Designed miniproteins, single chains. Designs and how they scored, part 80

Each design is a single chain, and the fold is of that chain. pLDDT is the mean over its residues in the fold that is shown.

## One batch from the design tools (miniprotein)

Design m2784
Fold by ESMFold2-Fast:
Structure m2784 (fold): chain A 81 residues (1-81)
Amino acid sequence: KEELFKKAAEELRKLAEYYGDLKEDVLKLAELIEKQDEEGVLELAKELVEKEKYLVLESTAKILEKHGLKELAKKILDLLK
């Protein structure tokens, strides 16, 4: 379980290099995911939705789903409507 969160966070940190101006948002999501702070992840995701940073959230949800964190991925995608 802890390993799944760690793996997802590591993959997000690698992808952050390709996001330019969105790099800090991706890195912050990775930090919260590694801490297993699901509430913090969802609060930051809501802020990113308000700022129309949808690509960060879609990529994050895809990585979480890939590593077996399907419920958290679904909660993020539900914020995108």
Scores: mean pLDDT 82

Design m2785
Fold by ESMFold2-Fast:
Order: sequence, then C-alpha cells, then structure tokens
Structure m2785 (fold): chain A 78 residues (1-78)
Amino acid sequence: LEELRAELERLKKRLDEVGKLAETDPQSAIPKLEELIGEISRVADRAEKLPGEEAFDLVVEATLLLIQAAITLNYAKK
C-alpha cells in the first residue's frame, strides 16, 4: 500500500508537469497524458484488489486524479 501511495504521488507530480506542457505544446502533451491515464488506472486497479479503508482511500484519490487527467486531455485535444 505504501509503495502504491508513493507511486500515486509521483503520478500527481508528473500530471502537474504535463498539464503545464499542455498549455504551451498540447500536441506533445496528448500522448504523455494518455500514458499517465493508463498508469493511474493501474494504480487504482491494484489498490482495488487490496482490503481495508486505506486501500479504498487510495482508489478514491486515483479516481480523482484520473478525472483531472481526462479533463486536461480534453482541453489539449480541443
């Protein structure tokens, strides 16, 4: 669980960086956003297989991050 949480924190930082890239170079940001969405989905899937409240909290956090990434991707594709 701690490893999964650390991975999610890294993905949050990467999303912030790619979000900034999407403002200046959306074409370069699109494939990076699609890759990030895949990686965040994998964290959510792994956390969902684990028991307990902490694992559920991680699934919620990953789901919220996925929503943010999807919104950013939609803006970049605009």
Scores: mean pLDDT 80

Design m2786
Fold by ESMFold2-Fast:
Structure m2786 (fold): chain A 92 residues (1-92)
Amino acid sequence: KEKEREELFIEHTKSDAESAKKLAIDMGFDEEKAEKVEKEIIELAEKDKEGREKAIELALEFAREAVKSGHGTVGVGAAISFIGAATSLKLI
């Protein structure tokens, strides 16, 4: 049952990451980069505990990159959503 709880948190992380990707794309953020980050976060989250730690780091890195990319508030909004996904991973 603890494994079921872990799987539930991973599914929530997938949902949050996909929502962040869609928000970024809808607002004109780099579609290719948003898709790559979403895919990598999901793949790492499903791998193991070390992968989940890397997924959190990747989400935070994307937040910094979004600020630097020149999309300003739009990019930061998408990055906050990815940070939300990373926070879900910490609850596992």
Scores: mean pLDDT 66

Design m2787
Fold by ESMFold2-Fast:
Formats: C-alpha cells, structure tokens, sequence
Structure m2787 (fold): chain A 55 residues (1-55)
C-alpha cells in the first residue's frame, strides 16, 4: 500500500543516514512512544517487522 511504502522508505532513509540508530531510536524519530508500538503499527501496515526492511 502507499502508506506501507512511505513508512518503509522513512525507516530505510533514517537507517541510511544513521546506520548506528537502533529501531527504538528510529521509532522515536518517527513519533512513536515505544519500540513495541512502532513494531505493532509497522507490521500491521507493511506486513513484515521493521527489522526485515533494514537488512
């Protein structure tokens, strides 16, 4: 979906700019309150966990 593609791109762009950023830090930069909330929302929209798109 367009929303899933945009969210995946945002995560990948942050990881490319800061490869040392943890998923928790990426979640905070995207406005999520926790890694758990981010993972649940990301997986619901994209269909795979965030860790799967920053390989």
Amino acid sequence: SPGGEALTKAVRDIHAEDPKASLEEIAKRLGFSSLKEFTEVFTRIVGVPPSSVIK
Scores: mean pLDDT 83

Design m2788
Fold by ESMFold2-Fast:
Structure m2788 (fold): chain A 62 residues (1-62)
Amino acid sequence: SAARGAELFAERMAHSWTLEGGRGPALAGWDAEALYAALKASPLFADLSDQERRDLAEFLSQ
């Protein structure tokens, strides 16, 4: 869910995205499928479950 995605972003993801040149405006331009694929392919998010990656993608695609 988007709510769970928001919690994950707050807890552990904001720092990693910032260090990798991720920016709020740029992330807002991506659709959920593209974001899910990027999260699944990234070693930074390897410790997340598939559901947690989907929840995060849903939040970021809003």
Scores: mean pLDDT 64

Design m2789
Fold by ESMFold2-Fast:
Structure m2789 (fold): chain A 67 residues (1-67)
Amino acid sequence: SLLDEIEARIEEARRRGDEVTLNLAEALKTAYLNRDLTIAKVALAEARRVGDEETAELAERLIKELG
């Protein structure tokens, strides 16, 4: 599921010590659980700014699911 993929991204970021990716992936989990399109869109913009293509793809999929 999308939630499982977001949680896997959180665990990968923790393993690597990647605080930027960790914060973005946790924001996506919050957006998923709360159905918060605004948080999802902010996370997408930030993922694109930092070049995190995998987190950006998860954010795009979440936006499509919520909208």
Scores: mean pLDDT 91

Design m2790
Fold by ESMFold2-Fast:
Structure m2790 (fold): chain A 80 residues (1-80)
Amino acid sequence: SEKEKKLAELAHKAVLELQELMDEGIAKGGDKEKLQEVFDEAVKRIKEIMEDESLSIEEAEKKIEELLKEAKKRIEEIEK
């Protein structure tokens, strides 16, 4: 239960960061449909990380950080 709470906190923070990145992408004139697709894929992966009981909290956090870096890169490519 404590692991679930910590994972939920990490996931919540990650989704907020993704929302901020998406909002910036839209503000820069990025394609809204493509940005939404990146957001939806990232949220799905966060859910998969949260559901992976084999991961420690530290491993889950690291995977979420890597996911956010990849999402940011994709958003920047869409902003072209």
Scores: mean pLDDT 82

Design m2791
Fold by ESMFold2-Fast:
Parts: C-alpha cells; sequence; structure tokens
Structure m2791 (fold): chain A 69 residues (1-69)
C-alpha cells in the first residue's frame, strides 16, 4: 500500500492530489495492466473533470492487483 502511494506521488507532478486520465493510464500500464483493463478502470473511477484523486487511484489499483493474484 505504501508502494501504491509512492506510485501516485510519482505521477502527481504538481502535488495537487490529483492526476490526469493519461497519467493514470501510464500508472496502470507500469503495473502490467492491458489497455482494455486500463480503460475499464478509467471509466469506473474517473471524476467528471477527467482527473483521479489519490484515493480513487489507489482503490482502482488495489482492485486491479486483487484480480491479478
Amino acid sequence: EEELEKLFEKYDTDGDGTISAEEFRKMLKELGLSDEEIEEYIKKYMNKDGTFTKLQAINAIKEALEKKK
């Protein structure tokens, strides 16, 4: 879980607590998800403004990693 927080912070370049859909896509790809899986998580967790909060990003990654066990 500390690893997931560090991964989010790596992509949160401005330190505003949010990342873009493109940054989120790169993050999930780094974790080994397929483009199809990434698009499903984007649809499920993305805010109306096209961003992800730290909590939303971490929850999406946790769900993805649980499914890949």
Scores: mean pLDDT 75

Design m2792
Fold by ESMFold2-Fast:
Order: structure tokens, then C-alpha cells, then sequence
Structure m2792 (fold): chain A 80 residues (1-80)
């Protein structure tokens, strides 16, 4: 699950950088994917009565998003 989020963030950031030439646009697009994954995970945890804290739900997704963003930006820059 976390690896899938990291890969999706990387793909979106890379594609946005290649399409726009803008690192700011690429970061914003990648961060939007991370935020959506966080919202989906929190909603699912609430619906399923999870006892996990918000921090325990959000922090792994933030870390995965950060890894994906770094990878996507590096690959996109190398392809420009």
C-alpha cells in the first residue's frame, strides 16, 4: 500500500515535470496525490473503527509521498 502511493506520486511528479517543465507544478501535483491518499486512509480508518492515531495513519503516507516526490523529480530532471 505505501509503496503503491510512493510509485503513484513519483509517476505524477515525473509526468507533470516533463509536461510543464515546472518543478513547482510537479511538486504540487505529487503533494495532491499524497494528500488524497491521507484523506482516503483517514476516512477508511474512521469507517472501520480503527484505534490508530491520526499521526500513525498520516506519517507513513507522508514519508511515502516524500520518497515518491524525490524519485519522480530526479527521474524527470534526468529526462529533460
Amino acid sequence: MLEAVAQRVAAVAKETLLATGSADAARAAGQAVTVQAMLDAVRQAVENGSSRSLRDIVEPLRAAGERGLAAGLAEGRAAL
Scores: mean pLDDT 83

Design m2793
Fold by ESMFold2-Fast:
Structure m2793 (fold): chain A 65 residues (1-65)
Amino acid sequence: SLLDEINRKVEELKELASKEKDPKLRARLEAAVSGVEKLVKQGDLETALSLADFALKWYEEQKKK
């Protein structure tokens, strides 16, 4: 389900945040988790999934630097 995919990506973002040593990158990941959870609570599952995907891709680009 869409919600299951969102929950999997939120868990991935939380794990990345817990392992991240850069406080600025960690704060951005934590903000993304909070944003996704707020959108899920509002019933906006498609936007929640898009935000989670964007956050994961953004983090991958940061780690290439």
Scores: mean pLDDT 87

Design m2794
Fold by ESMFold2-Fast:
Structure m2794 (fold): chain A 65 residues (1-65)
Amino acid sequence: SLRAQAFKAGRDLALKTVQQEFLIMADGVENGETDKAKKEIEALRKQTDAQLAALIGVSPAQLRA
């Protein structure tokens, strides 16, 4: 189905996001800036949610529900 294909396309985006989260977390811990890292991860997750919602053809709110 088109939805299944969209989820497969979204997999690479999700993996890239997880990789970036680990890098941000590692950098934050290394530099003692965990609050900064937390805010960057929060912003990244919002961006990824928007991109995933667009791939599936729904709003970000519908993706989370």
Scores: mean pLDDT 78

Design m2795
Fold by ESMFold2-Fast:
Structure m2795 (fold): chain A 85 residues (1-85)
Amino acid sequence: NLKKAQEHLDKAKEYTLKGDSVGAAKHAIEAAMEAMNVSSDLEHLLRAIALALRAIGAELDGDGDGALESAEEAVKLAKESIKKK
């Protein structure tokens, strides 16, 4: 569902601006999963999910900077895959 994917992307961006890597990663995963039903760019959406999971792992390991960087890249890949024909 493209509308739900966009809503989750908007939330993910909000959380990255707040420095909440886990919140950003969670919404990036939800955006990518919703986009998989409407996008043929499955490889980039799966990479976005992998980066979001890496962000959660980094936060659990105490690497807040690495967590935020991975979450930002996950949001970027999900956004590009959703908008790309």
Scores: mean pLDDT 79

Design m2796
Fold by ESMFold2-Fast:
Structure m2796 (fold): chain A 80 residues (1-80)
Amino acid sequence: SDREIAEKYLKNMEKSLEEAKEAAEKGDKRELILHVAGATVNYLGLKLLAKENPDDEFLQEALKRAEEIVLEATEIEKAA
């Protein structure tokens, strides 16, 4: 279902954010870039799914959370 796909995207994004934070703490710029890219790809997938289902409140709320995660990940990358 679209809900299960959205939950998978969010779970992947949360993992990517945790791995990005760890890479930043270690000063590993390559790993940081890869994990931020991972979060971004999953965000774009969820964004497309939400765009195709504008009246689905669950998907719109999932998109909002995904936007917060990708913003945090990109802020970490810019600070490194």
Scores: mean pLDDT 89

Design m2797
Fold by ESMFold2-Fast:
Structure m2797 (fold): chain A 104 residues (1-104)
Amino acid sequence: NMEEKREHVKVVQLHGLKLKSDILRKRAEKIAPLGPGVDEGDKAMEELMKSLKVTPETKEKIEQLEEEFAKVDVDASEEELFERMDELLRKLYPEELEELLKNR
């Protein structure tokens, strides 16, 4: 079921983007206090994730992604965060991600 597999990858990708955003925000807060408006993007992302179907398998992969991102240094570069997210997505959904990237 390709449609269902694509939705699962999409949910995990959105969670990865949120985790990356959280790390970048924590890094920015060390440099300067962040003002109002930062939470608006997070709320939009959470609403989008809630609208998507989440299966037990998807929840497990999301938990693995969260655990791995918790190991990432808050001082990691944006490029390192992108590479880490890609590596984790390939680890969690190797077959589905390869097919999606191949088909564009």
Scores: mean pLDDT 60

Design m2798
Fold by ESMFold2-Fast:
Structure m2798 (fold): chain A 76 residues (1-76)
Amino acid sequence: VAAATLKKITKEKFNAALAAQNVPQEFHEHIYHELQKLLQTKPSTVTQDLIEKNVKGAEGYAPQIFQALKQLEQEL
């Protein structure tokens, strides 16, 4: 997923995409915050492995987070 795509995603759309991937609501705020921190490191692309390494406390949801981002990228 292109990092530029993440910068265009609103929190509302991101939370909806996480819910569609069955990520529990209680993790949505934390995941969004950790992804924003990851974007501050200026990656060119965001991979599932980068998510797993950087989204601490939700590493088990890395596949679901990555699928949510891919879905949002296709809808932009």
Scores: mean pLDDT 77

Design m2799
Fold by ESMFold2-Fast:
Structure m2799 (fold): chain A 118 residues (1-118)
Amino acid sequence: MIKEIEERKRRFLGEEIAAILLLRFYAPDDPEAARLAREIREVTDRLLETLERLKEAIERGDEERVEELREEIEELERRFRELVERARELVARHAPAAAEFLGLTPEAAAAEIAALRR
């Protein structure tokens, strides 16, 4: 169980980094991109903190606290997914212009956006 929590933390960190890099790279001058990047960071920080608290509660055998933290994590995960989807939609709007600027083909740009879903 604790190893699964550490794997979940690593996955959320990876998805956050990918989303922020794509937003900065494809939409650097978009104020909405800057706002989404900030919101993604905030939700990720809360997710990581709550997952760490869940790990501590499991180690202590605090079943009531574990249940409370699981519910909080589910809500934060839902919010995180909503923000990542909005980031992908925003990046897709800018991708053709960014692809030309970066020397990427449209196929490569589309593949990078698709990778954000995985």
Scores: mean pLDDT 76

Design m2800
Fold by ESMFold2-Fast:
Structure m2800 (fold): chain A 110 residues (1-110)
Amino acid sequence: SKEERLKELAERFEELAKESTNEELRETLLRLSALLRLWSEKGLENATPKEVEIAIALLDQLLDEALKEPDEELKRRIAELLRELSEVVEDYAPELSEKAREVAEQLLAA
């Protein structure tokens, strides 16, 4: 289910947060993970416009901080999770889906 995929994504973002030495990147990944866990529990269709707005803002912060990351493997893994997030939320939050895809592409181009 999409809810199960959101839970798995949240767990994987939490794992990546542990690997970063950048405090802001860790906090951003953990905040994003918390929103994904919330949506996995209440259903993605019940995500509020304010929650989607917060998620998009977190993705902007994630891009800024992840571009500073010297670990190219960590950046690639973050981009892969963002691509999966884009697919999961496409039907419910197309603006969040597009933002996640754009951030993933920018991280892979860097």
Scores: mean pLDDT 88

Design m2801
Fold by ESMFold2-Fast:
Structure m2801 (fold): chain A 82 residues (1-82)
Amino acid sequence: GIVDYAQQTYDRAQQGDADGALDYIQQGARGVRNNMPDYPDLSTRFSDYGGQAVDRINQGDYDGATTYAQRALDTAQQLSRA
């Protein structure tokens, strides 16, 4: 589910794996668009936080990457409760 994709994004961000983090956040974002079209603001925040995590990995800012991946996970948990 969306939370599983967000957790994988977080784990990959901690490992500095930008490609893995990007793959999981894209899978999560597609799942939200297909299954939860009534939550566009949460969907946008999930994609934005995940994208920020990937960007920070590419910059070598692993603390920033983990922070944004955590925010994506928090957003995924909100989506899972909606």
Scores: mean pLDDT 79

Design m2802
Fold by ESMFold2-Fast:
Structure m2802 (fold): chain A 78 residues (1-78)
Amino acid sequence: MEAELKKALENIELALESENPGQQIRWLEAGYHAADLAGVKEAAELLKQAVEYVRQGNFDKARELAKEAKKLIEKALK
């Protein structure tokens, strides 16, 4: 459980630091799978939506959704 939450955070942080859309999608998808396995369904859904916004070129919306998912996962680690 904690290992999957930490993986989700790591992947979200990598996606937020990346300027490459293809790399952002890969890390957001990895974060989505880790959050889903950890049972944080709201965070997983936000990351899934963030992937779609990256595909649409709406990087600002994708970034905001990824930040929201990060906050939910951080709360789950407490």
Scores: mean pLDDT 85

Design m2803
Fold by ESMFold2-Fast:
Structure m2803 (fold): chain A 87 residues (1-87)
Amino acid sequence: ELEEFEKRHQELAERLAELLREIAERNPEAAEALRESLGALQRRLGELYEQGASEEELRRLALEGLERLVEAAEEALRTGKPQRVEF
């Protein structure tokens, strides 16, 4: 359901934004690594869309990607080391 997707997507995006703000204050390099990973997710979703991926597949990958980014951001905040996610 689109409404459920939008709600979960917003929750994850807000959480990631909060974590990025905290990380950027203490370790700008770690924040940049996560922003690069977010850009990679966005590029991958665009590639899949152009290849004819279904809306359901794109939504699933977007949520999974954001969940992985939130986990990486939490790890970066915990360790003080740059974390990145491949897409």
Scores: mean pLDDT 85

Design m2804
Fold by ESMFold2-Fast:
Structure m2804 (fold): chain A 65 residues (1-65)
Amino acid sequence: MELTVENLTKIPGVGEEKARALLEAGFKTFEDLVKPGSLARLMAIPGIGREEAERIIIWAKKQLE
């Protein structure tokens, strides 16, 4: 399942700007968000802290199950 601005904005605290930043950082699929090192890669995006990065990863894992 591909990442889009629309589905990323369903994550609490993620608006359109952060969704676009995730896509620009190279996250293309839900699997990309749960790969080893994804937490550090998410936290490298300006405005995304550890708690937000963890929330994004938990959400992605829930989509994949």
Scores: mean pLDDT 79

Design m2805
Fold by ESMFold2-Fast:
Structure m2805 (fold): chain A 66 residues (1-66)
Amino acid sequence: MVEEELEEIREKYETIRRALLEMGKGEEYTLAAFIAAVAAEGRDVSEEELVELALELHERLQKILG
């Protein structure tokens, strides 16, 4: 149950992180990529939508954290 959900999050996180790295978006996007993967758990979301979510989350995190 929870383990299966964590595996889906891991796969989505790896997908987002790989795509972000190909765009030159490094370690600073790691937290946003993870949050995007968690938020998309249980949803049929495209790779493009996952990447867009991670980019938006990174911008929001920068406004909150500095």
Scores: mean pLDDT 80

Design m2806
Fold by ESMFold2-Fast:
Structure m2806 (fold): chain A 74 residues (1-74)
Amino acid sequence: KRAEMEAALAAAKALPDPLEARREVIRAYASLLYGEEVGERLAELAEEAERRVAAGADPEAVAAEAEARARAIL
């Protein structure tokens, strides 16, 4: 898992989009800590949150909602 995480982090750093790189880092760390299924769900949640902020939602409100939903997943 550690070698896989290190490879995922290296791949994320190579991505041209910083937001996509951030999402991949979150997935890798969450998968290491909580398992692949939870990692994927948390990565999807992070992607949804970023999309909502890009659409004009309040970043603080989106972060609070994402945190509550992440707690429900964990």
Scores: mean pLDDT 71

Design m2807
Fold by ESMFold2-Fast:
Structure m2807 (fold): chain A 100 residues (1-100)
Amino acid sequence: SMEEFKKLLEKLREKAKKLLASEDPDKQLIGLYAEKLIELVEKVAKEFPELLEFAIELVEEAIKTLDELEEGKISAEEARKKLEEIGEELLKKEEELLKK
């Protein structure tokens, strides 16, 4: 589980770096959003081990979003919105734990 999380997180980091290296400013912006999501997911998974499986699911969803962007199946704006929604979902789950 933790090994799976680290491997998926590394894959997401590689995709983010590739986007940041793009000549397309819209793709560079998505890369920045992805890096910010990586930081958030890593922090939450470290502070709340109970959310590890949920964090794995969100990282897989983020990877799928970036794959769809690379394949031209979604726009940069749609990819940005999906990454924002993933981040919001994670923060909501963290808030539920903090209210206990």
Scores: mean pLDDT 85

Design m2808
Fold by ESMFold2-Fast:
Parts: sequence; C-alpha cells; structure tokens
Structure m2808 (fold): chain A 67 residues (1-67)
Amino acid sequence: SEEYIEKARKHLEEARKALQAGDRETAAQHVIEAYFYANKALKAGADEEEVQRLIDEAHRLATELAN
C-alpha cells in the first residue's frame, strides 16, 4: 500500500510541474494516474485519511485544469 501512496504522490508532483510549465495534457495524465494509485492504495488497506488527502489534491489539480 505504501508503494501505491508513493506512486500517487509522485504523479501529483509531476502534474504540478507540468501545469507550471503549461503542459496541460501531461498534467491531466498525471492527475488520472494519481487517482488510479490513490484508489489502489485504499483497496490495499492504506490509511483512509492519507488516501483522502491525495484524492483531494488530485481533485484540486483537476479543477484547475478544467478552468
């Protein structure tokens, strides 16, 4: 489960970098991957609070991309 949390965090970091660089397509792909790994972590028994923080961050980035 920790591996999935780490992957979700790395994808969120890459999404932020891509968004700062104006690469919206790459940012969107990393946000999708972050959601995927956050859900994988939850199913693997990770801390719900930790997973919810990752999902909230991905949601904020997705909202920024939609505008």
Scores: mean pLDDT 88

Design m2809
Fold by ESMFold2-Fast:
Structure m2809 (fold): chain A 56 residues (1-56)
Amino acid sequence: MEKVPVKIVGEKGEILASFEVEKSKVGLEVEQWVEAHGLEIVSVQPEEHVFVVRAK
């Protein structure tokens, strides 16, 4: 199965995490990472697998 690079970035564009996950699991892995860190997703660039987050 295809793996894709995923980036989780803060509102100022700072890279908080970068990893490769199975394309079908991107949403699940990102959601789990974000919740584990007390953050929320505020914006998504789905074609580039970039997720912008902020503190809850």
Scores: mean pLDDT 80

Design m2810
Fold by ESMFold2-Fast:
Structure m2810 (fold): chain A 84 residues (1-84)
Amino acid sequence: SQKEELIEKAKELAQQAVKYIEKGEKAEAAGDLETALKYYEKALKLLEEGIKLAKEAGDEGLAATLESLLEYVKKKLEEIKKKL
């Protein structure tokens, strides 16, 4: 169904976002804050798109899970921007 396709796409976007979060965390651990910022910004955009699709599908539980991950990424972006 279209709803199932939206949920699958939201999960795919979330998986891509997690990969960028991992890259951001590795760059941050290495002291490369500019590279970490770029990866976290990519994760932010993917999560925003995933949340939109989860909400369009009516999957409020998935949307809430992705919103929690989005808040983590926003916190990381704020922390890094304060150090730059």
Scores: mean pLDDT 90

Design m2811
Fold by ESMFold2-Fast:
Structure m2811 (fold): chain A 90 residues (1-90)
Amino acid sequence: TEELKKKVVKILEETLEKYGHLFSEEGRKVLEQMIEDIKNAKSAEEVKNIAQKGLGKLLEIAEKEKNEEAIKVLRELEEKIGEVINEYEE
């Protein structure tokens, strides 16, 4: 669980650092909240649920804003996080 949390947090923090400027203020706040929620997660299942819910909300915001660049970043982020989570699933 701790290693999974560290990997997912690193991916999210790197995304915020490199691509945060492509997101609205609302989108950035959701990303920051996801990082905090994952840091406080108690299981791999909880990490997965937080990531799925957060990414879904971010995609909804970006689509509503017609922010195609953020949508592209979010789809790549979803793939990266999904790959890491799958390493910890049976």
Scores: mean pLDDT 83

Design m2812
Fold by ESMFold2-Fast:
Structure m2812 (fold): chain A 56 residues (1-56)
Amino acid sequence: SDALKAAVLRMVDNSSLPEDTKAEFRARVENARDDAEVKEVALELQRAEADYAASK
C-alpha cells in the first residue's frame, strides 16, 4: 500500500545510514510490487542499521 511505502521511506530518512545506502533503500521501496516486498525491505533496513552501528 502507498501508506506502508510512505512509512518505510520515513524510516529510511530517519536512519543514521550513509546517504548512498539510503538512496538504495528508497529505490527498493519504490520498486516493491506488494506489501510483502516492502516489509522485506524494512527488515533489511533494520539489519543494515545494526550492521553499520557494529562496524563503527
Scores: mean pLDDT 83

Design m2813
Fold by ESMFold2-Fast:
Structure m2813 (fold): chain A 110 residues (1-110)
Amino acid sequence: MASVAEVEEVAARLAEALAKIPGVEAVGLALRSDASEAELERMREAILAAAKAAGLEAVASAHRAPGAPTTLSVAVVAEDPAKQEEIVEKAREIAEELTTPSLRVEVVPL
């Protein structure tokens, strides 16, 4: 299971990498973890803060998933709908690079 510190580190790296993709309008970030309500809220705040610090228009949520591995799900919205697939593919490459044994990063459809 990922710690709050691991989620903060991965979220910061993810946000910075996503912000470098031209044409990202907005991102949705959803965390699932078998963490306490207090830890989930800290993780949610850290994820949202990381996205905003990187200059992304973002929403963040965190949900308890008992017994499940910690997963950070990313939805990306392109400024140009014709570039949606290209941006999603770049986001998937970033997600694969940032996935660790304790924290899975996945790109999900809108």
Scores: mean pLDDT 86

Design m2814
Fold by ESMFold2-Fast:
Structure m2814 (fold): chain A 64 residues (1-64)
Amino acid sequence: MVEIEVDVEGSAEQRRRAEEAARRAAEELNAAPLEDLPQTIVRKVRELLSLPGVTGATALLSGL
C-alpha cells in the first residue's frame, strides 16, 4: 500500500487541493502494477511538488 504526505506553505485552499491531489495519486499508485511503481512514484511526486504552495512530498511504501 502507498500513502503520500505533502508539506504545504500557503492558503487553506492550496493545502486542501494539494492533499486531495496526494490522495488521488496514492489511489492511482495502489492500482498500478508493481513493475511501474518506481516510475509512477517519481512522476506523481514531481506533479505534487509543482502545485502552488507545495514545499515537499513523501511517498510511504508498506505491504508491497
Scores: mean pLDDT 77

Design m2815
Fold by ESMFold2-Fast:
Structure m2815 (fold): chain A 81 residues (1-81)
Amino acid sequence: MKDVQLKKVVMIVELVTATKEQKENAKRAIAEEKEASIVSEYPDGRMIVRIEADSLEEALAIAKKLGEYAEEVRILSVEEI
C-alpha cells in the first residue's frame, strides 16, 4: 500500500514588535509553540521565526497566534520538506 508521502511545511515569518515588553511577550508565545523557533532577533524589535508543521493550515494557525503578540506578522517563505 502506497501512503501519500506527507511532507512537512516550513514557514519563515517576520514578527515586528514596538516595545521591549512586547518582544519579550512574543518570545514567550514562541517558546510555548513547540513547532516555532527564533532564527534571528534584531534590536529594533523584529524577529525571524521558523515554523515547522505537518500542514500549511497548521503553520498558518501558528503564525496567526504569534501575530497576536506583535504589531505585524509577515510570511517571508513557505516550503514543503
Scores: mean pLDDT 79

Design m2816
Fold by ESMFold2-Fast:
Structure m2816 (fold): chain A 94 residues (1-94)
Amino acid sequence: SNLAKLIEVLQESVKEYLSSGPLRDFSDEEVRKRSVAILRRLLELARELKLPEDVLEELEKLLKLAEDPSTSKEEKMLAVYRAVELVTRAVSAQ
């Protein structure tokens, strides 16, 4: 489906972002903006797919962690990784 292709492209984009070393090359603000953008898109996708409420709640928690300026760049990137894994598993279960 077009949705499966969108998830694949999003996963590849996230993998490229993580492997490009965002923690070394990007500022705290750039890591925050990129992490928040990916997490907001994943949350939107999860809502459109009507994924289980517990999945939506965890995604909202990860988004808040990424938006928090006191959270480290590493924690923000880990939140993105966890969100991608969570959505992938939830979609695969449908």
Scores: mean pLDDT 77

Design m2817
Fold by ESMFold2-Fast:
Structure m2817 (fold): chain A 81 residues (1-81)
Amino acid sequence: MPSMEELLEEFRERVEKVREESLEKKASFDETYQRLLTEFHRTLARFDALHPDASAEERAAFAAALGRVVLEELEKYEKEV
């Protein structure tokens, strides 16, 4: 089963690809944001399914880590637009 670290790395790769595709397609900030939120919810649901025994603290830390990645990719997107 993928670890929290593996899921976070997989998420980073997916959201970076979303940002790159959005820049290439000249997508709006809102469209890019919605795509990143979709990936956030998908990854968090996958974490919940794969790590049902995770503590509330571990889950909160993982959600916070995903949120930071989303913010980093949005900042990169704004810088490139």
Scores: mean pLDDT 82

Design m2818
Fold by ESMFold2-Fast:
Structure m2818 (fold): chain A 68 residues (1-68)
Amino acid sequence: DLAAILAEYERLAELKKADPNTPQEVVDATEALVDAIRELLREPDPDRALARLRELLIQTNRDLSRKA
């Protein structure tokens, strides 16, 4: 459920923005991920949206793991 995933990442982005110990790069990456998921919700084909979400999550997880 893309809407539920978006809601969880929106909450995560707010938590990271509120935490002064979170690097700005991590905040920016999380906000960019939220924006990308919102664009996927505009995709009329749910199978395509899910495939793109999976690719996006793999890429973002890789980037965030290296910036920790």
Scores: mean pLDDT 75

Design m2819
Fold by ESMFold2-Fast:
Structure m2819 (fold): chain A 100 residues (1-100)
Amino acid sequence: SHMRELKLRAIALALRAIGLILDAELLMSKVENPSEEIKELYKKAIEEAKEAIKLALEALKSEDEEEMEELIKKAEEKLEKAEEYLRKLEKLVKEELEKK
């Protein structure tokens, strides 16, 4: 039961991070000439999301519940950072679109 829960949580984290990458790509598609700040936030969001996917996949390969819990926690922390960068990216993209 606990091992199954951890595996499902790892899968959910990976899928959530993939969704975040797609959301970031969609935001970038709305801006013709992105500022350096927009480019930097996009890069940081993608880097943190990719790291979250990597950690979640490592958790899925583990057969040790304690190792899986540690990897899931690290993946969650990386995804939270990615979500913070995405929120900042959304604000700047909205501001750029409102100036047109």
Scores: mean pLDDT 90

